# Designed miniproteins, single chains, continued (2): the designs that were tried, part 106

Each design is a single chain, and the fold is of that chain. pLDDT is the mean over its residues in the fold that is shown.

## One batch from the design tools (miniprotein)

Design m7919
Fold by ESMFold2-Fast:
Structure m7919 (fold): chain A 86 residues (1-86)
Amino acid sequence: MSEEELAAEAQVAVLEIKGATSIIDADRYLEKGDVENAIKSYEDALKYYEEARKLAEEHKDIPTLRQAAEVAKQGIEELKKKIEEL
């Protein structure tokens, strides 16, 4: 594994963590009835997962990144549906 490959894996992981954190924040806003801030936090999560998917797809020859791309795609689809239903 090259330094470039390790850097890509680390960056995808960081983006996935940022996305997950934004979902947690959004869920907390929904518990408070703050739909506007919940939508904003879900949109932040969507942005991070889209960046993670794009980076992972650029390195799809790496099995861990190929899997990360598929996970990010699923997360993006679920988030889009959730935002549309709010």
Scores: mean pLDDT 85

Design m7920
Fold by ESMFold2-Fast:
Structure m7920 (fold): chain A 65 residues (1-65)
Amino acid sequence: SDALIAAIEAHENEKLAKEFGISLEAARKVIELKRNGASREEIINYLVEEYGLSREKAEKIVSTL
């Protein structure tokens, strides 16, 4: 069910936001980028450029996806 998938994704968004100290908006966008087929490097660059995260922190976030 799409509703069940949305609930699982909401939980993963909250988990990422809490673990890495990023906003729920940032966590949601990262998960959406991955769902849309973005590469690991594209997601890392997005986090660095749009949210000012260090490359090391962005790499850790992507590694948990």
Scores: mean pLDDT 80

Design m7921
Fold by ESMFold2-Fast:
Structure m7921 (fold): chain A 68 residues (1-68)
Amino acid sequence: MEEKKRLEEAMEKGLEEAREVIESDFPRELKEKALETLRGLIEKVPDEELRKKFMEKLKELEEELKAK
């Protein structure tokens, strides 16, 4: 359970950082790259429920970026 907890904490932090990047004044290309990097990390998560949860949050961030 410790490994799953650490991975969950890391992914939550990654999502928070990605949101900050999207809300920043960075070029759109860098914002898209940050989301692509995070997507790759989430896809490697072995726990299916945790992966689905983070993937849904990532999709929300991707949609938010597209709306700008």
Scores: mean pLDDT 78

Design m7922
Fold by ESMFold2-Fast:
Structure m7922 (fold): chain A 70 residues (1-70)
Amino acid sequence: SKVEELEKLVREAKELVREGAPKEKVLELLREALKVAEQIEDPTVRAVAIHELEEAIKLVEEGDYESFLG
């Protein structure tokens, strides 16, 4: 499902942060996840997923990795 694809991309992005990958590479994966989220058919699930990803992207852009990782 698109939700499972999104969860996998977010997990991979978090792994990149733990491995010390460049911010740009983390942001590329999160932007891919955002494109997947936009394809979710359920409007409520889509809206929540987009909001969570926009917040995640903002945290990474600001270098707030502690909040991003949870």
Scores: mean pLDDT 87

Design m7923
Fold by ESMFold2-Fast:
Structure m7923 (fold): chain A 58 residues (1-58)
Amino acid sequence: SSRLKLSQEYYDKGLKAYKEKNYKEATEYFQKALDQNPPYGSTIGRIQTNKNEAEKKA
């Protein structure tokens, strides 16, 4: 679905921001990825974990 693709794009942007140590921006992108309601619990869990790690470093 278009929502899954959009979720993946936001997740990738979040990972890039995280690598650049822009933790607040990374958190915002991970939240946008979750807001797309990706259909798999494992995918949601992975995004949520990375969001939590970014929030702790922000």
Scores: mean pLDDT 81

Design m7924
Fold by ESMFold2-Fast:
Structure m7924 (fold): chain A 60 residues (1-60)
Amino acid sequence: MATAAIRASRPLTDEERQAVNAAARALGVGETLTVAQGQAIADEVQARFPDLALTVVPAA
């Protein structure tokens, strides 16, 4: 499967990390993160934390 990683423009706060983890759980993310799942997580987290830039990259 194509794997992805999410890169943050700055270190995540505990609150931001919790938001990422919650979004991943809601999407049923297992051991492998897809590009589509990564983008959905990034969009949701950025909607809550607009000062945070997240980039989804292939590979892991």
Scores: mean pLDDT 76

Design m7925
Fold by ESMFold2-Fast:
Structure m7925 (fold): chain A 63 residues (1-63)
Amino acid sequence: MKGDIAKVIKDVPARSEDDLLLFKGEIVEILEVVDEERVLVKVLSSGATGIVPKEALEIIGKK
């Protein structure tokens, strides 16, 4: 998962300061696996980083 490119498949609301607001169709890079349910990502278009649920992501490119 680390270094993989993923597409956001559902809108993700920010719930805390560590969470990232994401919209369906955005492309992100997985920077780190936080736990079984969450990953730290970087949005490629904006450079914004934050924690998002794995279930909101579909892997489209493995490193």
Scores: mean pLDDT 76

Design m7926
Fold by ESMFold2-Fast:
Structure m7926 (fold): chain A 114 residues (1-114)
Amino acid sequence: SRKDEAKAELQALVDRMLAEAPPELQPIIRKIGDVLLKLLDEAPESEVDQILGLATLIEQAVRAYVAGDKEKALELIDKAINAVKTLGERLGRQDLADELIKLLNEFKKKIEEM
C-alpha cells in the first residue's frame, strides 16, 4: 500500500538524518521520527505525501546544518513548523502537531546553541 511505501521512505529519511547528524542532535531526531511515524500511521492515504514532504524538509535542515549552513537549517526548520501547523489542523491531530512543533523548536534551539 502507499502507507507501507511511505513508512519505508520515512524510515530511510530518519536513518539518513541519524547517520549524518552529530551525537548531540540524534536524540531529538529520533523523537521527531517517532512522532512523524505516528502521524503517518494515523493519517488518511491522501495526506501521506504531505507527511513525507515534512520529513524531507527536516532531513534537508539536518543536511544544511552538517554542511555548515546554520541559517539555512534554521529557515528549513521554520518551514517545517509552519507545515506541521497546517497538517495538524487538516488531520484533526492538534496533539501530535503540538508535540512535533515542540520538538522542532527544541531542535532549532540546539542548532542555535551549537
Scores: mean pLDDT 87

Design m7927
Fold by ESMFold2-Fast:
Structure m7927 (fold): chain A 120 residues (1-120)
Amino acid sequence: MELEERIREAIEKAKKALESGNIDQAIDYVAEALRLAREHPVSEETANEILEIVDKLLEKATDEQIDRLGRAVAEALGLPRAAIDSLREQMGKKEAIRALVRAFLARAAGKGVGFNTPPL
């Protein structure tokens, strides 16, 4: 399947799962969309759709589901768990997940990184 089409399919499945209250399934589809977005650039529109789904998940999910979302995001983005844990300690778990997803999607959509210069 074409990567762009597969990303779009994962987004639509995540939205449908969210609308039906299937939070765990929506988490799995968001993780798939993020994993695929590592291999293929996404449009700004697609990036914004993924961010909206993540925001809705963070508002509707239980604490346990938020922890599962954090793990799924870390695995999808190829990040060590220690990176998630450090951010969660500094800004809380919901904001850590938002920050990681936004930074990744901004890069995937060609908006650059959060800093104007490399972190040195």
Scores: mean pLDDT 77

Design m7928
Fold by ESMFold2-Fast:
Structure m7928 (fold): chain A 76 residues (1-76)
Amino acid sequence: GPDIARHTQDAIDHINNGDVQQAQQHLDRVVTLSRDYPITTRSSLRVVSQVARSKNSQMYQYAQRALSRVQQIVDS
């Protein structure tokens, strides 16, 4: 939904600017929305992980952990 897209884009923007704490806050919001929109949030977290992979190892690890948590929701 619009909220997932907004927080996903904000997380990407903060990763590109090196604002790790703000990026993590937006990712946490995406994860919170995963209970109602698990497939959409999983796709968003995959995009964030891909962006973070070359930009910031801490954000990459954070996004991968978030993706694992959302995958557990999808699998349940």
Scores: mean pLDDT 84

Design m7929
Fold by ESMFold2-Fast:
Structure m7929 (fold): chain A 92 residues (1-92)
Amino acid sequence: GEEIINAALELEDVLKSEGFEVNVSVDGTTVNITIKSDDPNKLIALTLTLLGLKLEGYDITVSLDGNTLHITIKADTDDDLLNALQKLISTF
């Protein structure tokens, strides 16, 4: 819904403020994020944060291809997806 789009845009703005080049797309209860950085330490730190959330039970898949990080966040409901996005935003 609109709440998810707003949270995705907030996440995009936060990631851009941290120095990342970001593209976010929403497809139902799935969010796809593509992140680029010239700083490999920032990509590694973000990957570790995402893996931590995955260990906490969030359905997050992460793949690193060169300087590009591909993230997929999935949920069963809009509320669960919104919670996952807000949790990620709160790590910054």
Scores: mean pLDDT 85

Design m7930
Fold by ESMFold2-Fast:
Structure m7930 (fold): chain A 56 residues (1-56)
Amino acid sequence: MEEEERRRRQERVIEEASLGVKALSAAAYAVADKKEGKEEEYRKRFEEYIEKLNES
């Protein structure tokens, strides 16, 4: 019984972590092109990703 609940919880954590990594990766890629003078835009977008992750 514990094994099944443990696995379910583990899968949920992995899925949420994977989603978070995807969001951060997308943010990193997006800002790579805008880093030169768009530091504020980068930070704002990154914060949006973080907030979205918290809502999930």
Scores: mean pLDDT 64

Design m7931
Fold by ESMFold2-Fast:
Structure m7931 (fold): chain A 60 residues (1-60)
Amino acid sequence: AQELLEKGDKYFKEGKYLEAAKWYREAVDILARELGPQHPEVREAGRKFAEAMEKAAASK
């Protein structure tokens, strides 16, 4: 899960927000399954996913 967040962060910094969002979504899915959807790490990964999606929309 942490490796997926690191991949997302890499693409996010490159301005590839849709690619970043895909990796963040994978991290959310894995963390939610292992830790439960209310866990702080799941909420943080979800926040990163939402931010990547918002930036992808703004680039249109």
Scores: mean pLDDT 78

Design m7932
Fold by ESMFold2-Fast:
Structure m7932 (fold): chain A 64 residues (1-64)
Amino acid sequence: MKKILVIVDDDEEKAYKIGREIHRKNPLEVEVVPVVGSKEEGEKVAKELEKKTGRPVEIIDLSK
């Protein structure tokens, strides 16, 4: 089952660019979900995705 990576950044273009690059390298093993905002918003999205899909979710916080 594919792992879900939640990419959190305060810059929309940066989040999308990094998410697209990760997906391109691992399209069969990883699904990327970019979140623009705070780490707290990313954690909320990650919990919702885990509940809805039952898949492992990992957060990469780039907003630091």
Scores: mean pLDDT 74

Design m7933
Fold by ESMFold2-Fast:
Structure m7933 (fold): chain A 65 residues (1-65)
Amino acid sequence: SAEERFAELLRKYLIEKYGVPEEVAEEIVRLMREKRFEEARKILKKYIPEEEADFLVDIAKEFLA
């Protein structure tokens, strides 16, 4: 599905570009798929710049909400 493809691409992007640990990237993606975007944003901001975290959450809302 489009959601599964987006989830996998986002997971890889977080790991490869920002060095986010695999288990953390999976947790972020899980939260976004559950529409728990504010919890996902809070975790993201620990690993990536706030502006990039906000952008990724906005993109996730378009694909998952």
Scores: mean pLDDT 86

Design m7934
Fold by ESMFold2-Fast:
Structure m7934 (fold): chain A 56 residues (1-56)
Amino acid sequence: AEAATLARGDAASKRLPEYRKRLEEIKREAAAEKKGTLSEAEQNILASGRLQAELA
């Protein structure tokens, strides 16, 4: 019933698991460098920024 949405979502879904793995690795590195000074939300923002920089 959602063929068009599924076609769009499938491409994102296939990339999402790989990007999530990458994001988690970058998040770990960011957390290690800023351990104790950043909240989880801030660590996620830094990880997202680093992931974008890596993929760009």
Scores: mean pLDDT 62

Design m7935
Fold by ESMFold2-Fast:
Structure m7935 (fold): chain A 62 residues (1-62)
Amino acid sequence: ELGRLIILGQEAYNRGDYASALRHYEEALDILLSNRDSLTDDQFEGLSGSLRRRIEEARARI
């Protein structure tokens, strides 16, 4: 699910649909935060950092 949302967000971003990209990345981040206890600190930091950066990039385009 998480990986699918990231792919959908990336596809939306590549189409210029920044609003949809933002929604998908925000949903992916919410799922990641809900599964914090299932991840190592390195995995969580890497994934959350990447998602937050993608969210900021999408917002900058809106």
Scores: mean pLDDT 83

Design m7936
Fold by ESMFold2-Fast:
Structure m7936 (fold): chain A 99 residues (1-99)
Amino acid sequence: NAQELIDRFVERYREEMRKLALSKAPPEYHDEVDRLVEELARALREQLLQANLSPEEIEALERAFELALRGVRADELTPEEREAVLLFGRLLREAIENL
């Protein structure tokens, strides 16, 4: 079910982005950081649902996100992984534009 895969991906995105943002933000900004991460995750979920992605495309986005979190360089990606990274970037940009 594509919706279940999207929900799983968005949950992982939210968790990892929250950890990363809070590790860099002073404690006095934690509430604002949490709010922004939640808003972005919600907008991203909407874009993923609207994009009519196949289960395989969603799993490719999950892999691309994991590679990005591990700091894998663009020149180390396969053509398929690179396309997934570009797709994720487009969807994230659209999510930000709808905030």
Scores: mean pLDDT 83

Design m7937
Fold by ESMFold2-Fast:
Structure m7937 (fold): chain A 61 residues (1-61)
Amino acid sequence: SALQLELDPDASDEERVEQVRRTLLEAGVPEEEARKVAEEVRGRSVVEAARLATEAARRHL
């Protein structure tokens, strides 16, 4: 239930999308929603990616 999100600031967009998707799935977010949120972080900063992932995970805690 606890979300531990460690995003690499040097990660590529593809790596960041995969990191967010895996983290959300581990937090219990449904696969379809996890995929959608992960794609939303593409091209975003690490701070915005972490914010979006945290908001999605909180809905499912």
Scores: mean pLDDT 74

Design m7938
Fold by ESMFold2-Fast:
Structure m7938 (fold): chain A 95 residues (1-95)
Amino acid sequence: SMEEKIKKVIKLAKEAAKELDPRTALLFYMLVNSILAGLYLAERLSPEQAEEIRKQVLKDLDYAIELARKQGNEKAVKYLEEMKKIVEEALDEIL
C-alpha cells in the first residue's frame, strides 16, 4: 500500500515536470524530494513530529500547485492535485 502510493507520487511528479519549463522543473524536483523525505520521516517519527512533517509536506505541495497555476500549466496542476490526494492518504495511514 505505502510502496504503491510512493510509486504513484513519483509517477505523477514526473508527469507534472514534463509539462513545465526546465527551470521550473528543477524547482519541482527539489519539492518532490522534500515531499518524499517528509513521508519517509513521518513513518519513523513520534506522532507529534509526524504532524509537523505532515504540515510541511502539504505546504510544499500547495506551493508547487500555486506555481503551476501561475504559469497556466493546467496539466501540471491536475497531476499535482492528484499527487496531493495520495500524499494526504499516505500521511493519514502513518498518523
Scores: mean pLDDT 74

Design m7939
Fold by ESMFold2-Fast:
Structure m7939 (fold): chain A 70 residues (1-70)
Amino acid sequence: MRLLSDEEAKRIVDELIEKAKEAYKKGDFNTAARYLTAAYIVAASIQDEELRKEVIERINKVAEEMEKGK
């Protein structure tokens, strides 16, 4: 199984968050939710506990903003 470095995982999460925001702005809430779910899965693979927590908190903030905009 290929392991992502924490830096690679963080970059992928950031890209997934941007895709989620784009989908949300287009009114595609299902696609936005899928990108956020993928971001959580990638974040869970981060080995550094502190970085993992920071990344997950960032995803949570984006999800909360989307819920408030609904």
Scores: mean pLDDT 80

Design m7940
Fold by ESMFold2-Fast:
Structure m7940 (fold): chain A 55 residues (1-55)
Amino acid sequence: SMKEIEFARQVEEGVIDLAEAVGDVVKMPEEEKEKLIEKVREKGEKYIKELEEKA
């Protein structure tokens, strides 16, 4: 359903925000933070695409 897709997008954004915050606390280099965020987006988008195919 559209509500499930919207919720999944909100969760993806929250995980990205948290990853950035944790990266700042542990003083992760910007290049490593960007790679981590990219991997989170790839996994999130794959999951969202699977939800869209079932909607």
Scores: mean pLDDT 78

Design m7941
Fold by ESMFold2-Fast:
Structure m7941 (fold): chain A 58 residues (1-58)
Amino acid sequence: SDAETAGRLAGAMGGGNEETVERAREAAQKALDAGGSPGEAVQAAGDAMREDIARGLS
């Protein structure tokens, strides 16, 4: 899905692990479900990645 692709791209750029990529994908899917554009989904995935990295990954 577009959300899965956005999450994987954000994960690759942010250096996240598989769990971080999965959370980014979920954030992208939530943005799309809220009626956001694919660009907004990518932004949401990136924001989730940055937050997860700031927390030291979980």
Scores: mean pLDDT 70

Design m7942
Fold by ESMFold2-Fast:
Parts: C-alpha cells; sequence; structure tokens
Structure m7942 (fold): chain A 55 residues (1-55)
C-alpha cells in the first residue's frame, strides 16, 4: 500500500550514499503521498518512521 511505500522510501533515504540521493528519495515519497491524497504532515511522519527503522 502507499503508506508502506512511503516508509520504504524513508528507509532507503536514511541509508542513501549522498544527501542529494536522500533528498530525491524524500521528494519521490512526498510526490507519491500527494498523488494518494495523503497530507504532507502525515507523509512526513511515515517517511520519518522508515528513516528511524534504518538506525
Amino acid sequence: DVEERLRRLGRDAAIAPSGREMVLLVQEALKLGREAGIPEEEAMRLIGEGMAEAY
């Protein structure tokens, strides 16, 4: 589902080899959230959950 896709992109962003690649993955996740009608605050929370799982 879209929520799990946002968490997965967050995990990928946290381990990205450069800050540019991290930003691109976060931007992709935010775009997917917008297309699915998820508010930006909720999308950022899901991305953050995925990022936290990488540590």
Scores: mean pLDDT 82

Design m7943
Fold by ESMFold2-Fast:
Structure m7943 (fold): chain A 58 residues (1-58)
Amino acid sequence: MEEEVLKYVEELAKEKKLSKEDLEAVKEAAKLLIKDGASVEEVKKYADIAAETLKKQE
């Protein structure tokens, strides 16, 4: 579960060319969401939105 989410976040970071700092921030948030009972699907949606937002900031 957590491993799948972290792998997904890493793939998104590569796709969106996120910095190491942004990648770590999204990973930390994803871990907290999983601990709070969020589903893998919910966390993946969060990661997509977060990565897109960070990409727009440029």
Scores: mean pLDDT 77

Design m7944
Fold by ESMFold2-Fast:
Structure m7944 (fold): chain A 75 residues (1-75)
Amino acid sequence: MKLGEKYLLAGEAALRSGDYEAAVKNFEKAIEYLPEDSELAARAYEMLATAYQKLGDNEKAEEWRKKAEEIREKL
């Protein structure tokens, strides 16, 4: 399994279990290993935004949501 995909799946599992701090760390790692202009990167940014929203960091959530939208516009 590709490393970026592995971190993305781990982040998704953490998000489902309510471990939002672990979700953030895994999605940040996923983004590091995924191609910048890719569907998986856009998905990672969207889920990172959701994790930050759950942590109460609305500013970071908005930042990453915009980044995901920017990537999707280029796909």
Scores: mean pLDDT 82

Design m7946
Fold by ESMFold2-Fast:
Structure m7946 (fold): chain A 57 residues (1-57)
Amino acid sequence: QDELNVRVVKATNEIIEAVDKGDFEKAQKIRDEAVATLPPGAAAALQRVTDLAMKEA
């Protein structure tokens, strides 16, 4: 389902941008909002990507 992939990619890009700016509160808020609207599998993938991005920062 293309719309699901678009939502995940958009959320991932917004989280990375927030992390790059040092705005970890914004990054977590974007993640939490996206996770609440995504299926469990996509939500788990987004959580892993967010955790890795914040760990590298």
Scores: mean pLDDT 76

Design m7947
Fold by ESMFold2-Fast:
Structure m7947 (fold): chain A 57 residues (1-57)
Amino acid sequence: MLAEAQRYLRLGVVYYHKGDYEKALEYFEKAVELARRAGAEQVKAAAEKLIKEIKEK
């Protein structure tokens, strides 16, 4: 589960840099859920921070 959370976080970052914020949000939200299940607080916090940055624009 941790490796999957990290994978979704990386996919979200890729789409974020491409300007595809809808797909970036989708992958970051999946990363948050998987990180929560795995107890990966750092991955969860990173994904939540990036979601907040997108939504605040």
Scores: mean pLDDT 81

Design m7949
Fold by ESMFold2-Fast:
Structure m7949 (fold): chain A 56 residues (1-56)
Amino acid sequence: MKARAVKDVETDGPATLSFKKGEILEVLKILPDGDLVAKGADGRVGLVGSNYVELL
């Protein structure tokens, strides 16, 4: 499943994912609280808030 970033996100957390607006993320898992586990274009995997992305 894919998602598109709706805005730039910059984070310094070890478990969270940084990305740019318009970046396509591969959604690996949707958590029960609505947060996502996703992989960025660079292969990094991390947590993404559902309000930062649009599911494709």
Scores: mean pLDDT 79

Design m7950
Fold by ESMFold2-Fast:
Parts: C-alpha cells; sequence; structure tokens
Structure m7950 (fold): chain A 80 residues (1-80)
C-alpha cells in the first residue's frame, strides 16, 4: 500500500488502526507498523491496536519499544 492509498482511506473516514490492519493484510509490514504508531499516538481503540500488534509480531515485524510496552501492559491487565 502506498502513501496515496493511505490518504484516500483517511478521506473515506477509515481510522489509522483500520489502515494499519489493511497494510498488514496486504503484507506491507513496514507501513502497517507506521500506521499503527499513528493509531497509538491518536488514541484509537486500544484492543484493535493490540490485535494488530500481535499479528505484526507473529509475522516477524519490528515494533518500536513504546508499542511493545503497550502490548505488555495490556496483556498483564487482561490476560495475567
Amino acid sequence: MGQERVEELLKKGETWVDIARKALEEGDLDLAVEMLKKAFERGDDPFAIYDVIKRLVEKGAELSPDLLAFRDGLEKSILG
């Protein structure tokens, strides 16, 4: 997925986490991580963000320390 497609989806009313999910499904892991970071910064749905983090990690994507800390915090609160 290219930058033009991201802008098109935002104009259509898609959220940053929705765009991250689409990039992930298309195999664009780098873009999915970038869009996920924006979703996290803007305060999109934390459970949707967590789901995308899990799927990115399963696909071997590199995540920033702040996203990994967010995942660990949610897992401790809801799973442990």
Scores: mean pLDDT 78

Design m7951
Fold by ESMFold2-Fast:
Structure m7951 (fold): chain A 63 residues (1-63)
Amino acid sequence: SKKIEELLKKAKEYAEKAQEYGEEATRLALEGGSREEILELISETARYMLESISYLSEAKGLS
């Protein structure tokens, strides 16, 4: 249904944002960046991933 498609689209959008933050955290870690900045990016990665999972769960009727 259209509602399920919209929820899955949101899940994908949030997952893509999580990937971007995760990639930035990895890059900073490899470059010897600030521990505090890396942990902040990891926190953002987790937050966007949880939002994505929430939308996916709602779409699948698992929430």
Scores: mean pLDDT 87

Design m7952
Fold by ESMFold2-Fast:
Structure m7952 (fold): chain A 55 residues (1-55)
Amino acid sequence: MKPSKEEQFNRLSERIRKAVDEVLGDESLSPEEKRKRLLEEVNKIVDEIDKEKAA
């Protein structure tokens, strides 16, 4: 029930992979926009982890 750090890392990795796949698979985005969105998605995931750490 209590999320361990290892489970958190696994979820992080899976979320990053999914975000990368979605951004790279989005043909409406330019290569520059894809890079920018990847950075934004990674930052969001990191922020969410930081929030879970406090919660």
Scores: mean pLDDT 74

Design m7953
Fold by ESMFold2-Fast:
Structure m7953 (fold): chain A 48 residues (1-48)
Amino acid sequence: SMKMEKILKLEQELMKLGVQPTYDPRLTLDEQLKRLEEELERAKKLKE
């Protein structure tokens, strides 16, 4: 699944920034993807 590949990539980017990705089984793949994108943006701002 292309969406799952995007999720895995975002999780790896978060881990590179020292942030442990969170998993919520109640979320759809689209919701999880959006959440991870928002987490990554927050992590980048914190590092800048």
Scores: mean pLDDT 78

Design m7954
Fold by ESMFold2-Fast:
Structure m7954 (fold): chain A 97 residues (1-97)
Amino acid sequence: MSEEELDREVRRGIADIYVALGNKAFERGDLDGAIADYEKAIEVDPENATAYANLGKVYLAKGEYDKAIEYFRKALEIDPDNELAKQVLEEAEKKKA
């Protein structure tokens, strides 16, 4: 295992912690706190599709459909099999229509 591979693994672990914190914020209705935590996850690991999908979900909850769609599309660019992004993108597009 290279140092680059180890660093990537550590960054993924840290990003997952921020995603978990964002999920807790969202559960309690702290939408701004959730956004901040998911943005930290992306800052640590820019390829974290789950963080992008969850940002989209928060913006959807705020009624910001254009931002929600943008973040879901970014999640799908990183991980085309992201089920959350697929499901919620369809919902966001219907709400915008």
Scores: mean pLDDT 83

Design m7955
Fold by ESMFold2-Fast:
Structure m7955 (fold): chain A 71 residues (1-71)
Amino acid sequence: HMTPEERAARARAAETLREIQKLYDEGKISKEVYDEAVAEIARALREYQATGDLAAFDKRLEEVREKIKKE
């Protein structure tokens, strides 16, 4: 069983990862930025799985997205 919150967290992580992958494939971000963003998303999802804190998870994904958009 997957909770609605866990399903939402996984969906948001996957969506953010797809956005980052597209930017990297288009040459709009460096490999360093790409690697850091992927690592942050993986870390955020792991922390959510340990704590269940969706607000902290959402904040981390927002920080990744804002950093990428400003590049």
Scores: mean pLDDT 78

Design m7956
Fold by ESMFold2-Fast:
Structure m7956 (fold): chain A 105 residues (1-105)
Amino acid sequence: SLEEEARRRLSEIAQAVSDILNAKTKEEIDKALERLEAIVDELMEFLGLTPEQREKVRELVKKIREAAEKYYNSTDPEEQEKLKNEILAYFSEIARVITEAVREK
């Protein structure tokens, strides 16, 4: 079903976000971010998101990329926790947009 496929792909996005947060090298972060972007792009096409919804999701992915790069370069545990929470919040917003798009079908 559409709902099952969307849920499966959201789980894959969640795994990519987890991979970003657990990455040990710049190469691992870059690969996880590329995977996140690929899964999100495929899901947006699969669900036939509107241009407005696609723009919002792309902006959230961009914010995840920026926060992930700061997270990797940070040596401050307080800043790392803040950036981790920001990444998780952006992921939650992506999940909300996808869930709303599925409900409108």
Scores: mean pLDDT 86

